# Ledger of designs, part 96: designed miniproteins, single chains, continued (5)

Each design is a single chain, and the fold is of that chain. pLDDT is the mean over its residues in the fold that is shown.

## One batch from the design tools (miniprotein)

Design m19561
Fold by ESMFold2-Fast:
Structure m19561 (fold): chain A 74 residues (1-74)
Amino acid sequence: SEEKKKKYLEEFKEVLREMVAARQAGDDAALSAALKRLHELIDKMEKEGFSRDEIDVILKEAADEVQRELAAAA
């Protein structure tokens, strides 16, 4: 359970970093691909029995971690 949560947290962080990079570069194709991957991850988690509330918590944690990484790099 915890291993799965950590795996999805890391996968969300990867996608969110890709989205930020794509937006900064103005790369609409890369942004679309990252958004599609985000939706696929959410769908996969739902199929594995994660509730929407659990997914939202993990996604928010991933977003907070990526935001902290970006702030530290600035």
Scores: mean pLDDT 86

Design m19562
Fold by ESMFold2-Fast:
Structure m19562 (fold): chain A 70 residues (1-70)
Amino acid sequence: KVEELLKKGREAYNKGDYEKAVEYFEQAIKESKGENPEAYALLASVYRKLGDREKAVEYMKKALELISKK
């Protein structure tokens, strides 16, 4: 389920449909109960393209926190 959402989000991102990409990556985060660093990193990339620098930094920080959870 999460993998399919990430795939659909990446397809939307590649087509320039950033609004749809946000929706799919947010769904992937919910399905993973907030434990998927890839979904946060991809969401950060979308906000970067939208010019929302603050959100891009916030989501990238969250991705890095999850990686360091070890």
Scores: mean pLDDT 81

Design m19563
Fold by ESMFold2-Fast:
Structure m19563 (fold): chain A 61 residues (1-61)
Amino acid sequence: VQPAEVRVSWSADGTRAVYEVRAASQAELDALYQQALDEPDNAKRSELMGAVLAGRRRLAA
């Protein structure tokens, strides 16, 4: 496995896509967020931002 691995899965209710981040630390999420800011492709940037939000929810749980 790799730190800050990003993948898409479905939410528990099966109606929404969820981005999961396997981050070893909060620093990995910060790096992913910075990558999203540097991404010129709107669609790819949205994917990265979703992954950051999903990762933060997991750390907050």
Scores: mean pLDDT 62

Design m19564
Fold by ESMFold2-Fast:
Structure m19564 (fold): chain A 71 residues (1-71)
Amino acid sequence: MLAEEAAEEARRLVEELLARGYAPERAAAIAATAVSIRAVADVVEGRISVEEAREMARAAARAAEEAAAEA
């Protein structure tokens, strides 16, 4: 499911950024933004709907904040 995939990718990005020495808040912001950019690209290419992209963005933001809070 797109939302679950977005959440998993956001968590992975947060973990990678934290491992590189980024602060938790910045890692979360970068991860959520990166997933959102990909979702927008998929909408432009006609692969997903705007509603699916919004669900991905919400899931990514929530997952990124949760992962960063665990650090």
Scores: mean pLDDT 83

Design m19565
Fold by ESMFold2-Fast:
Structure m19565 (fold): chain A 78 residues (1-78)
Amino acid sequence: APSLAELAAAIADAIVNKDLERLRELVREAARKYGLPEEEAEEFIKRIEEAIEAGDMSGAFALFQEFVALLRARQAAA
């Protein structure tokens, strides 16, 4: 199974490439693996997709960093 670092790198690549289908898959996989609630994962997907669609790549990466920070906190608690 991919590490958190590998999942984070793959999500960043999906954001750069505007691969929304891959972004959804990877965010859901990471959330399931690290115990983030499904509702919170779906909210991150929605907000990152909205930022990408608006051309706000800085906003998309800020949301990505927040998501990874939540997963790191969950990993440390496990």
Scores: mean pLDDT 85

Design m19566
Fold by ESMFold2-Fast:
Structure m19566 (fold): chain A 65 residues (1-65)
Amino acid sequence: DEIAEAINEAGDGWEKKDEEKAKKGLEKVKEIAGEEAAEGVRIALEGGEAKDVEKVQEGLDLVGK
């Protein structure tokens, strides 16, 4: 599952504070599923860091389109 691998790479980079890895993962999501999906993953990761459940849900809804 290419998109799951890309999302995992972005999330792993985010958790490890590896900006280059996070960026690379988001770029792969964009290539596979488009800009809205990549933006959704970014929003979900930001929401997770901010402990904002609504923001996480908003991001995931964009990925699911």
Scores: mean pLDDT 76

Design m19567
Fold by ESMFold2-Fast:
Structure m19567 (fold): chain A 80 residues (1-80)
Amino acid sequence: MEEALEAVEKAIEALEKGDVETALEYVKKAIELARENPEIAQAQAALPYLERAETLLRNGGSKEEALKSLKLAKQILKTP
């Protein structure tokens, strides 16, 4: 799950720079990686927050809420 964590960190960096398109690409990558590993509990726990961030970014919703969801997903993915 290190690759999914890296993707989330890159999405956070892009959002903080105002690059919504790049952030969305990394969020999609993190979702794909999490879905490819259904046996990993942390990945499955992070999925709802990643999907919320994708929806907010895709539909022009709150960037602040998207960033908060990504930070929660990052915290979950870091938990052993």
Scores: mean pLDDT 83

Design m19568
Fold by ESMFold2-Fast:
Structure m19568 (fold): chain A 55 residues (1-55)
Amino acid sequence: SLLEIVEELAIHEGLELAKREGKEAALRRTRQGLERAGMSPEQIERVLARLEEKL
């Protein structure tokens, strides 16, 4: 689904950001990006949890 594609892209971007700026900055900026995209708090927390597990 489109939502799954968006979530996978956000995780990919977050992992790349973590390599450059570190885990804390990656999680913070991924949260901000998802908030700007209008995702619900529940969806944001799910994406961030998946991203953090891969960090």
Scores: mean pLDDT 84

Design m19569
Fold by ESMFold2-Fast:
Structure m19569 (fold): chain A 70 residues (1-70)
Amino acid sequence: PAPVDEAEVLLALGRMYAAIGKLLAKNGKLEEAIEAYEKAVELFREAGTPEALEEAKRAEEELEELKKSL
């Protein structure tokens, strides 16, 4: 089990990367957006809290849509 502080930091970092991915996607930088969302998913999964896992699922949906947009 990870320390509570570490999980909260990972959740915050995941949210930052998800926000970066959204901005990159808006600018048509799809490859960079995909990388940012992949990082966000990894961070959310590492955090492992119920909130983080819900955010991971959302980020995974966005990631799959971006991959389809090629």
Scores: mean pLDDT 82

Design m19570
Fold by ESMFold2-Fast:
Formats: structure tokens, C-alpha cells, sequence
Structure m19570 (fold): chain A 53 residues (1-53)
């Protein structure tokens, strides 16, 4: 996946987490379940861990 596209997806997920942390965690879990891109999956997992720490 294009690095700019990964950055945009992470930005969207972070925005949802900032507006509604509960909904953001559900969104991240859903994205992790359906995404097949390893780099995007790694960045989304990192974001989820960051927000739950």
C-alpha cells in the first residue's frame, strides 16, 4: 500500500479515537480484522496499543 494511503487511514482512525475513544477502538478492531495489508495492519495495531496504554 502507498505510504500516503497508510498515513491517511491512520489519520482517520486517530480522528475517530479522539472524538469517541470507544467507537475508535471498535473501528480499529474492525479494520484489523478485514485488512490484508501488513504495513497498514502494523500501523493500526501500533495506534490501538498507543491509545490503550
Amino acid sequence: MDPKEIEEEVRKARKILEEDPEMGRVYLASMLAVTEDEELRAELRRLLDEMEA
Scores: mean pLDDT 76

Design m19571
Fold by ESMFold2-Fast:
Order: C-alpha cells, then structure tokens, then sequence
Structure m19571 (fold): chain A 65 residues (1-65)
C-alpha cells in the first residue's frame, strides 16, 4: 500500500472514530483509533502512532469500554 493510500485510510478511520464518539459508541471509536495507530506504525511514524494509541486508551478508561 502506498503512503497516499495509507494516509487516505487514516483520514477515513479518523472520521469514523469522530462519528462513533458523537454517537456515544466509544468502544468502536477506540477500535478505529487503534487502527489509525497501526497505520502510523506502518509508515514508520512511531511518535504519531504513540499519540493515537494514547487517545484510544484514554477513551477506554474515561468511558469504561
């Protein structure tokens, strides 16, 4: 998968996560954010991957999911 394809997938997953949060589906939102982190790891951007994983973990802790 190209860098451009990975970036497009991350953008779509980010929008899906935001939509899930708006609907109160924090478990689904955390799963989408985890997938975004995995894509950042594939790009070699470990700092961004770490921040996204931390956001997913925060959602799980705050909302008990």
Amino acid sequence: MSKEELEKEMEELGRKAARAIAQGDYATAAEYLRKVGELHEKLGDLEKAKRVYESADRLREEYGV
Scores: mean pLDDT 83

Design m19572
Fold by ESMFold2-Fast:
Structure m19572 (fold): chain A 59 residues (1-59)
Amino acid sequence: EQKILEAAERTARTIGELLGLSEEVVERAIERIRKNPDDPRTVEDILLEVKKEIEEEER
């Protein structure tokens, strides 16, 4: 459904805030969701994967 992408973006922002994730992590997760709307992973999984990638890049 066309509304799934909108809901996923909202969910990513909400969960990201609840988990204390940086805006950078949330924005990159949203970009990933927009590029891959058929991604079978949950929004939480995408957020955690992006967080891990950013942390690995900084360390």
Scores: mean pLDDT 75

Design m19573
Fold by ESMFold2-Fast:
Structure m19573 (fold): chain A 98 residues (1-98)
Amino acid sequence: MEEEKKKQLARKYLAESGRAFEAGDFDKAIDYVKKALELATTPEEKALAYVQLGLIYEARGDYDKAIEAFKKARELVKDNPALQKAIDAMIERVEARK
């Protein structure tokens, strides 16, 4: 029940981050991702939050911060080759925009 509440709240914060991002409020979107990271209990949950953080930084044009966030996500999913490939593609996409 305690873990389930944290999981639900983390998902709500990621959803709020997405809404703030759609509204162009990148600072608010980042704050919500950070709140989700505080509640994340698994490497996969943390990786999802870092990917979202990277996407927000990319949208702001903060390419170096975006790459840093994606690399943190990649380190958290060492045992998931499919997610690592997806993150590697995100890093390459951002590097191509620099």
Scores: mean pLDDT 83

Design m19574
Fold by ESMFold2-Fast:
Structure m19574 (fold): chain A 83 residues (1-83)
Amino acid sequence: EEEREKARKLGEEFTEALNKAMQGDPEGLRKFVELAPEYSKNYPLLKEDVIEELRKELEQARKNGAPQSVIDEIEKRLKEVEK
């Protein structure tokens, strides 16, 4: 029950962060990237979708001239999800 509640909360936080990231919110992007490894662990059937979305965000960050620290964080979290 506790683990299910934690997974549900993670799913809600991840969805909110993803929606904000898609709207161009830097805080949403940061939370989405940060939560992606934990989300992929709890929802392994969605792991490939998470990887695809992280790759899209990485390409957009590079295209938009985002700070190197943002690009590095996305790359780091992408590697964690791919494990």
Scores: mean pLDDT 78

Design m19575
Fold by ESMFold2-Fast:
Structure m19575 (fold): chain A 62 residues (1-62)
Amino acid sequence: SARVERLLAEARALAAQLPLVRANFEEGIARAEELARAGDYEGAERLAERLVASARAALAAL
């Protein structure tokens, strides 16, 4: 799904600015990619949206 790919790219770019928790975000991104590969595009999209929201919140707290 193009939307999942875009959301995961955004999450990865945001996580790059969060060195202390970047590994946790990369694990979440890998999980979302695995869901998309398994055909669970809805689950992948929801997880990707949550990762983006969490990364934005973490950056705002800095």
Scores: mean pLDDT 85

Design m19576
Fold by ESMFold2-Fast:
Structure m19576 (fold): chain A 69 residues (1-69)
Amino acid sequence: SLGEKIEKVQAEIDKLRDEAQKLSDKYYEALKNGDIETAKKYRDEMIKKLKEGQKKVDELNKLIDERIA
């Protein structure tokens, strides 16, 4: 159903947000410790998760538009 698709996409967004937050925390801790190479790796992974999240938000918006049409 459309509602099941919306629920699944929302769960995927929540998971990606949680993963990005953990990477953000690790990024700032690495910066605090002066580990620039480790910080850069966590930043790049965080950006990747945020880009995936944006695609899922776009999918969610399309499903919502379909539901209200």
Scores: mean pLDDT 86

Design m19577
Fold by ESMFold2-Fast:
Structure m19577 (fold): chain A 73 residues (1-73)
Amino acid sequence: APFASPEEILETARGNAEKAVEAAKRGDWVTAANYLTSAGIQIAAADFAGHTEVAKELEELYRKAIEEMEKIR
């Protein structure tokens, strides 16, 4: 299949969101933005693949990552 499994999508997006927050804590906003963008792409991929519950979980993780990055700024 051309798409990753729901588990792989979830794991990859979670990792990207976590790395975005860690990069922001270091003041590396370019790297933070790149990881956050990758996480957003994974959310869209999960939703388009029909993995709606995975997409919802990822949207919550994405929101929390943005909130943490906003607090650091």
Scores: mean pLDDT 76

Design m19578
Fold by ESMFold2-Fast:
Structure m19578 (fold): chain A 81 residues (1-81)
Amino acid sequence: SELQELVREASERLEELVRNKASREEILKLLDETYERLKALGVSDSEIRSIVLILAKEAAERTKDPSILREAAERIEKKLA
């Protein structure tokens, strides 16, 4: 499915960014792009929130930066309001 493919691509790109020690800004940009792609596919708000926050949590844990998860959560709530 397009949804499964998009999630797989996002996860692989996130893993690459983490491995290459990319900036917080680059990681947040990937999460924002993932949100826009999920929205374009017509994915429900609850599913978009779940997917983006799971990726954000993984990034925060791997980079030891909890602000990534906090910022991602704030951005998605503003976009869904």
Scores: mean pLDDT 87

Design m19579
Fold by ESMFold2-Fast:
Structure m19579 (fold): chain A 63 residues (1-63)
Amino acid sequence: SERRRRAEEEIRRLLERARELEEQAKKAEAAGNLKEASELMAKAVGYRLRAVAVEVDLELEER
């Protein structure tokens, strides 16, 4: 359905953003920028939690 397609697209976008932030965090950690790495990882976790919320909403609507 169109709604499912849009939800899957949003989940993909959120997870892609989380992955980008995780990669930035790893680079910051390798450079010794531990505070920046921690802040970037916290943001990545936030995006992953948002993706889970979209997934849960999608599952509840299809059941």
Scores: mean pLDDT 87

Design m19580
Fold by ESMFold2-Fast:
Structure m19580 (fold): chain A 59 residues (1-59)
Amino acid sequence: MKEQEDLEKARRAALTAVRLSTELLGKVMEAIKDPSKREEVLEEMLAEYERYLAEQQAA
């Protein structure tokens, strides 16, 4: 057991979780992407994402 290894494992786990979330978000945005509604959908998604980040920062 090593404090450094434990910390690195935690970092990797967090990184993996972030990557998975980012990929999922990317796919959702891709699926929602519509030439006629792209701007509107993007604005809505961006607003929700920023709101989510603000909540996480406050926690």
Scores: mean pLDDT 65

Design m19581
Fold by ESMFold2-Fast:
Structure m19581 (fold): chain A 65 residues (1-65)
Amino acid sequence: GTLVRLTAVKDYEAKTPGELSLKKGEVLEAEILAEVDETHILVRLVATGEVAVVPKDAVRIEPLA
């Protein structure tokens, strides 16, 4: 997948155990594994290895390579 920096642009509360909760300004390094739909991505967090769904409108995505 693509290595990216995810920066939360707003607070987001997970609706299911498979979703990631975010606080505005939070920065995470992640690998994009798949696009779930046009508005959501599946990512693996580099720090924890956790796999979670993130809404695209809740994050800024910056490539790391």
Scores: mean pLDDT 82

Design m19582
Fold by ESMFold2-Fast:
Parts: structure tokens; sequence; C-alpha cells
Structure m19582 (fold): chain A 113 residues (1-113)
């Protein structure tokens, strides 16, 4: 069965630094700007839009709960693997849920060929 995989790395740091990393899309600069990795998790689901969307919502919710727990500006780096339709559904749902939670910056890596 083809799957969609979401790898999520969660970062904390100064709000301006998180926003700069998100704007540039260059996560490699995070340590230079005082942005530190505070969490990591992975979700793998069947590559259907419905399952991928549910996984995206769960990923975004987990990042939002971590923001509430830490009380700091939070960014997320999401790597999505799998078929394009399922990957878009997962990424879109995660971004929507994180926006509702007030996550300060997000970088999304979509599957490329």
Amino acid sequence: MTTTRLRVEVYAGPKEAIEEVARSGDISRAPELGVEKVGEFELEVPATPAAARAAGREAGRKVGELKKKLGKPIGAHITVEGPADAARAAAGAALEEMAKAGVDGVVVEMPGN
C-alpha cells in the first residue's frame, strides 16, 4: 500500500528569528539565529486524501499543544512524502491547524521528483 509520511520537527526561539527562517525557507540557518529544536515526531498513513488530511490535522494539533505547553514562539519544519494529492491534503490540514494554534512560522517540504 502506498503511504503518506509526515516528519515534523518543532523549533523554539525568538519570534523574529522563527519568522525569518519561515520567510527564507532555509531551516539550516535556525541555529545561527538562536532557534533550537525542541521536538520531533512522524506520522505515516495510507495515501488517501482523507487519511492524509486527518494526519495533517493531528500533526498541527500536536505542534499547537507544544506551543501552549512551552509558552514560547514556535516554528515547525514539515517534510511530506507520498503521492502529490495526499501530500497536499496533509500539508494543507497541518498548516490550517497550526495557524489556528498561532504557530509563529512553518516551513513545508513537499515531495519532489
Scores: mean pLDDT 84

Design m19583
Fold by ESMFold2-Fast:
Structure m19583 (fold): chain A 85 residues (1-85)
Amino acid sequence: LAEKLTPLEVAVLLAIERLGGEASAAEIAKELGKSPSTVSKTLNRLIEKGLLEKRKVGRTTIYSLTKEGARTLLEKLRREAAEAA
């Protein structure tokens, strides 16, 4: 299929990048103005696609961009920013 990512999946990847490349679901939800449950479903899909990885630090699950995730986001941002920057 030609479509790789939904707009929400792109927004989640962008939020993580803006937060320094890793973030909790709560931090991502706050950045996007979405519920943590909505963000968590999207995070799981991105992990299945190999664009994010997760690890547990104490009581918090931290999500980080993989190399593939960072590249995918950069390509999407370059296409969207082509007229704006």
Scores: mean pLDDT 77

Design m19584
Fold by ESMFold2-Fast:
Structure m19584 (fold): chain A 74 residues (1-74)
Amino acid sequence: APLAEPEYRPGTITPEQAERVVRTLKLNKEEGLVDDDTALSALKLLMRQGADRETVIRIAKELGLSEEKIKELE
């Protein structure tokens, strides 16, 4: 049957792992340990690992990234 099972590949990030990375980025951003460029790079990596684009863009907005940087996630 088509679309019966989720696709899993070595190196594909799970939703749980993506959520953990996001929480870490938010914490580090609030603590001043990462800048906007570092956060943007991590979000781009999450997208390449199969994270949902809409979710990643929402997270970028929550992290306070500029619209210019958010457009780079496209």
Scores: mean pLDDT 69

Design m19586
Fold by ESMFold2-Fast:
Structure m19586 (fold): chain A 73 residues (1-73)
Amino acid sequence: SRAEAVGRAARIMVEDGYSPEHVARAVAVMLRHLGASEEKVEEARKEVLEAGEDAEKIEEIARKYAEEVLRER
C-alpha cells in the first residue's frame, strides 16, 4: 500500500544515516503529496523528530500518518 511505502521509505532513510531533521522533512513532503493538512504534517514531523534514530518507530509513525491521510480521502 502507499502507507506501507511511506513507512518503508522513512525507515530506509534512517538506516542510510540521514539526520532526524532530514527524515522528518521527507515524511512531511510525502504526507503533503498524499493530501495531508499542514496541521497533520506538523504533528507527524514532531513525532518523527521525537523518535530520533529508532528506525522501527519512525516506520510505524510514518505509516500511521499516511494511513490516516489516505482514510480521510
Scores: mean pLDDT 85

Design m19587
Fold by ESMFold2-Fast:
Structure m19587 (fold): chain A 76 residues (1-76)
Amino acid sequence: SAVDELAEELEKNHSVWSSEEEAKKTAEELAKKYGLEVESIEITPLPGVEVPGATAMKLTITFKDGRKGSALVLIK
């Protein structure tokens, strides 16, 4: 689905994000690309996921139609 494709695309870009704001901006841009209307974007810590030089977080997008997508994002 478009939601699953968006989540996969976010994870492919994980190493380039310098902040949570950059990750959210990328998610919003991808939502527009896939024709999805965003209601909210939430970023939460992922305890127990260790990546050298980065903080692992879970990004959750809630869409206006009630669908949700989640992706692992890395903040450097």
Scores: mean pLDDT 75

Design m19588
Fold by ESMFold2-Fast:
Structure m19588 (fold): chain A 68 residues (1-68)
Amino acid sequence: DLDAEIDRGVAEIALAVGKLYDPENAEKYQAALDALSAGRYDEAAQLFRETGTPLGEKAAEIAERLAA
């Protein structure tokens, strides 16, 4: 549970940074972050992959671990 909380925090920080440096995907990052914060990890992972960015792929891996 502690490891899951740490992974979640890291993903949230990475997404905040991504929104600042990739504003054209900000809506997708926001939707993924909303799903992540609501505990919908499978939905968050899919939304992250839909961004098509390296940051999104890394965040999707974290969300998938949280869903397991």
Scores: mean pLDDT 73

Design m19589
Fold by ESMFold2-Fast:
Structure m19589 (fold): chain A 68 residues (1-68)
Amino acid sequence: ELEAKIAAVRELFYNTLGFRLSDEEARALLEDPSPEAVRALLESRGIRDVPDSFLEELSARIAEIAAA
């Protein structure tokens, strides 16, 4: 269910980074869970210089949610 996946991605970001995503932002990440897409989203929110390892881990978790 798409709504459950959106909620899961939003909860992931709140628990790991302490901020809330919009439904649109969460949906975009479900469609493209790449580390590059995660970096672009974080930069749009003013979050920069995040380690590649952290982006790869977030990307993998989002991809897992998308595949469920």
Scores: mean pLDDT 84

Design m19590
Fold by ESMFold2-Fast:
Structure m19590 (fold): chain A 72 residues (1-72)
Amino acid sequence: DNAAQARANSRTPEEYAELRGQLSMQQLKQQAQQLKQQGVTAEQLRKKAEELEKQGNHAEASRWYALAQLLE
């Protein structure tokens, strides 16, 4: 159980939740940096987010909007 192992390493459930939140934001920033290095523009990411939103994939669309905002 990966969750149980991660919690044991982090000590407390509260501490684990905070680390998970920080990791999610750090992953988004890292992904945005990689996309920028590949020459991907914020406009391209916004178009992808709009397409996902039309498909009813609101969670994924929100992620792409966040990445677009981090780019520019």
Scores: mean pLDDT 69

Design m19591
Fold by ESMFold2-Fast:
Structure m19591 (fold): chain A 65 residues (1-65)
Amino acid sequence: LEERIEEARRLVERLLEGRSPEDEERLARLEEELRRLAEEDPEVAERAAEVLGPWLRERYQQELA
């Protein structure tokens, strides 16, 4: 779990500085994996939301623009 959270954090940081289709794909896969883990553990859900939050907000704003 910790390795996945750390990978997600690094990918989010990279995507916020410079978007890349490859990094977006990798993050999407990690997001799906973390979502599955979060179904059985609320703590995982909180950590995933914290790490993914900045990128999800960025994506949301782009959808509206």
Scores: mean pLDDT 73

Design m19592
Fold by ESMFold2-Fast:
Structure m19592 (fold): chain A 60 residues (1-60)
Amino acid sequence: SAEEKKKIAEEYKKKVQEIDDELLKEIAKAKTQEEINALREAAIAKAKELKAEAEKKIAE
């Protein structure tokens, strides 16, 4: 149980890091501040969704 919870937390951390890495790549190609803001908001939304899923799996 404790080991499985640790694995879920590590997988969540890895996925959030992948989202952040992709965000940085996308920002580098963005042409406007509005595009950058939209990309950041989308990344935040994805991270929140992953956190909720990880917390749900840990609670079960």
Scores: mean pLDDT 83

Design m19593
Fold by ESMFold2-Fast:
Structure m19593 (fold): chain A 107 residues (1-107)
Amino acid sequence: ELEELLQQLREEREKLIKKFRDAIINAMVKEGRITPEQAEKLKNSSLEEQRKIIRETVGEEEAFRFDVAETLILLGAMFGVNKDSLLESLARILDLDVEVLKEEFEK
């Protein structure tokens, strides 16, 4: 029972993390920062491969900002941070429109 509960909580956290990542990628497409083709490649890639793609496509500085964003998503999911506050912080770090990011997250 405890093991099953821990497994369910882990799965829910992974779903939430993926939702934040997908929202960021979709917002970047809407803002014209990446192409839809690049977005699909990123969504289907491992975290390590995503870093490589971002670095090669938009540069080292942008890759670093993505690493900071990933860390905040992980910590936010772990500590139950308010979704709106986390989205606002992510938008600021990644230089994205906060309303666009919120819209993509709610899909």
Scores: mean pLDDT 77

Design m19594
Fold by ESMFold2-Fast:
Structure m19594 (fold): chain A 58 residues (1-58)
Amino acid sequence: DRAALLAATRDPDPAVRRALAESTALPKSELLGLLPELLSDPDPQVRAAAGRALERLR
């Protein structure tokens, strides 16, 4: 559910947001829709995980 995934990008726990960026179970289209939020996350580890996800999608 895309709405639930978008809600997860705003989870107060950075470990949850990082796990979302690291998920390999999501279709590429769903993950691409989440990457802008995760790439601009205040936690540097979440941003790093989102960057790695972007590299995987190439």
Scores: mean pLDDT 76

Design m19595
Fold by ESMFold2-Fast:
Structure m19595 (fold): chain A 94 residues (1-94)
Amino acid sequence: MKLPKAGPLLDADYERERAVLPKAKMSKRAVDILRREADTPEDRALVEQAEKNRKEWEKENAGVDPNDPRLVREEIASEILAAGYAFLRRMRRA
Protein backbone atom coordinates (compact mmCIF):
# COMPACT_ATOMS: atom_id res chain seq x y z
CA MET A 1 0.00 0.00 0.00
CA LYS A 2 1.09 3.62 -0.49
CA LEU A 3 2.77 5.68 2.26
CA PRO A 4 0.14 8.40 2.91
CA LYS A 5 2.00 11.23 4.65
CA ALA A 6 -1.18 13.36 4.54
CA GLY A 7 -3.66 10.47 4.43
CA PRO A 8 -5.98 9.29 1.66
CA LEU A 9 -6.88 11.99 -0.92
CA LEU A 10 -5.42 14.84 1.19
CA ASP A 11 -2.61 15.48 -1.33
CA ALA A 12 -5.14 15.73 -4.19
CA ASP A 13 -7.44 17.99 -2.13
CA TYR A 14 -4.48 20.19 -1.15
CA GLU A 15 -3.39 20.65 -4.78
CA ARG A 16 -6.99 21.41 -5.83
CA GLU A 17 -7.40 24.09 -3.13
CA ARG A 18 -3.94 25.49 -3.92
CA ALA A 19 -4.91 25.90 -7.60
CA VAL A 20 -8.14 27.77 -6.73
CA LEU A 21 -6.71 30.16 -4.08
CA PRO A 22 -4.84 32.55 -6.47
CA LYS A 23 -8.08 33.13 -8.45
CA ALA A 24 -10.48 33.42 -5.50
CA LYS A 25 -12.03 36.57 -4.04
CA MET A 26 -10.67 37.06 -0.51
CA SER A 27 -11.94 38.69 2.68
CA LYS A 28 -9.54 40.07 5.32
CA ARG A 29 -10.38 37.14 7.61
CA ALA A 30 -9.61 34.64 4.81
CA VAL A 31 -6.17 36.26 4.27
CA ASP A 32 -5.54 36.17 8.05
CA ILE A 33 -6.36 32.43 8.10
CA LEU A 34 -3.89 31.77 5.25
CA ARG A 35 -1.20 33.94 6.89
CA ARG A 36 -1.32 31.94 10.16
CA GLU A 37 -0.23 28.77 8.28
CA ALA A 38 2.30 30.50 5.97
CA ASP A 39 5.66 29.00 6.98
CA THR A 40 7.13 28.34 3.50
CA PRO A 41 7.98 30.64 0.55
CA GLU A 42 5.19 28.99 -1.48
CA ASP A 43 2.62 29.70 1.25
CA ARG A 44 3.85 33.31 1.54
CA ALA A 45 3.40 33.77 -2.23
CA LEU A 46 -0.20 32.51 -1.90
CA VAL A 47 -0.81 34.95 0.99
CA GLU A 48 0.57 37.84 -1.13
CA GLN A 49 -1.78 36.87 -3.99
CA ALA A 50 -4.70 36.56 -1.54
CA GLU A 51 -3.89 40.05 -0.17
CA LYS A 52 -3.99 41.46 -3.74
CA ASN A 53 -7.32 39.70 -4.32
CA ARG A 54 -8.64 41.15 -1.02
CA LYS A 55 -7.67 44.72 -2.00
CA GLU A 56 -9.29 44.29 -5.43
CA TRP A 57 -12.48 42.84 -3.88
CA GLU A 58 -12.67 45.74 -1.40
CA LYS A 59 -12.22 48.30 -4.24
CA GLU A 60 -14.96 46.66 -6.34
CA ASN A 61 -17.36 46.71 -3.36
CA ALA A 62 -16.42 50.04 -1.70
CA GLY A 63 -19.95 51.47 -2.11
CA VAL A 64 -21.95 48.27 -1.56
CA ASP A 65 -24.04 47.54 1.55
CA PRO A 66 -21.99 45.28 3.89
CA ASN A 67 -25.14 43.18 4.44
CA ASP A 68 -25.66 42.59 0.71
CA PRO A 69 -26.30 38.82 0.30
CA ARG A 70 -23.74 38.59 -2.55
CA LEU A 71 -20.98 40.18 -0.44
CA VAL A 72 -21.84 37.96 2.55
CA ARG A 73 -21.74 34.85 0.33
CA GLU A 74 -18.38 35.84 -1.24
CA GLU A 75 -16.89 36.58 2.21
CA ILE A 76 -18.09 33.25 3.67
CA ALA A 77 -16.92 31.34 0.56
CA SER A 78 -13.42 32.88 0.82
CA GLU A 79 -13.22 32.03 4.55
CA ILE A 80 -14.31 28.41 3.93
CA LEU A 81 -11.74 28.08 1.12
CA ALA A 82 -8.96 29.56 3.31
CA ALA A 83 -9.88 27.36 6.30
CA GLY A 84 -9.98 24.26 4.08
CA TYR A 85 -6.54 25.03 2.64
CA ALA A 86 -5.11 25.73 6.13
CA PHE A 87 -6.49 22.39 7.38
CA LEU A 88 -5.07 20.47 4.38
CA ARG A 89 -1.75 22.33 4.72
CA ARG A 90 -1.45 21.27 8.37
CA MET A 91 -2.28 17.64 7.47
CA ARG A 92 0.24 17.78 4.58
CA ARG A 93 2.99 18.93 6.99
CA ALA A 94 2.39 15.96 9.30
Scores: mean pLDDT 70

Design m19596
Fold by ESMFold2-Fast:
Structure m19596 (fold): chain A 62 residues (1-62)
Amino acid sequence: SDGEIAQEIGTKFNETEKEVPIPESLSEEVKEGLRLAQEGYLKGDVEKAQEGAQLIADALSK
């Protein structure tokens, strides 16, 4: 499911701290969350990265 893919991407990004491709098949909310998290990490903005991750979690919980 899209949720499983999103969680795997988030986990891998958090563990490796490297860019992870975002699949186009994911929902818009999840894609936005992943982009925000990735940008936050790349800019050294941990707070923004965590906001992105939370957005993904919230979207998948609905």
Scores: mean pLDDT 73

Design m19597
Fold by ESMFold2-Fast:
Structure m19597 (fold): chain A 60 residues (1-60)
Amino acid sequence: MEEIKEELIKEVEENKETMSVLEAALLAAEKGEEAGLSPEETQELIDAAVDTVLELKGLK
């Protein structure tokens, strides 16, 4: 999970100018499903991606 979370956060950071909160959440959900993560683990990825987008856009 840690590596997946790190990769996800980097991808969100690289695309922060064009990536919406919804797009970040969908990306996290897709990565979680592809990696076979539990619903709880996938939700943690979604929360991390959304938080990262909000912080980078100055909305949090």
Scores: mean pLDDT 78

Design m19598
Fold by ESMFold2-Fast:
Structure m19598 (fold): chain A 117 residues (1-117)
Amino acid sequence: SDKEIEELVKSAKALLEYLKSLESINREAAIALIRELTEDIREAVKSDASTELKVEAIEAYTDVLVLIAEKHPDDEAVKAEIRRAIEELERLAKESKNEEIKKALLEAARRLREAIA
């Protein structure tokens, strides 16, 4: 529902601010978080929420994933998990019949690819 996706967006924004305040994120925690956030994007995309809320969710979760990648520039295990997230976002984009959602997913994948370059 729209309300559930709105709460996910709020949670993503709160998580972003919390992670920004941390000096470091443990590798194991970072990998687990990347997996969880990627699944949250999938749930949002496959929900019955409005297109606008789905796009906002994709953008908010991508901001968190980018931050995790940027905090682990030399961690090949974290980068490998981000590459799996990129593959899932591109798969969701191919499955999407909505052009706005497709564009948001492809932009998310592009941002993540740049973050691990």
Scores: mean pLDDT 89

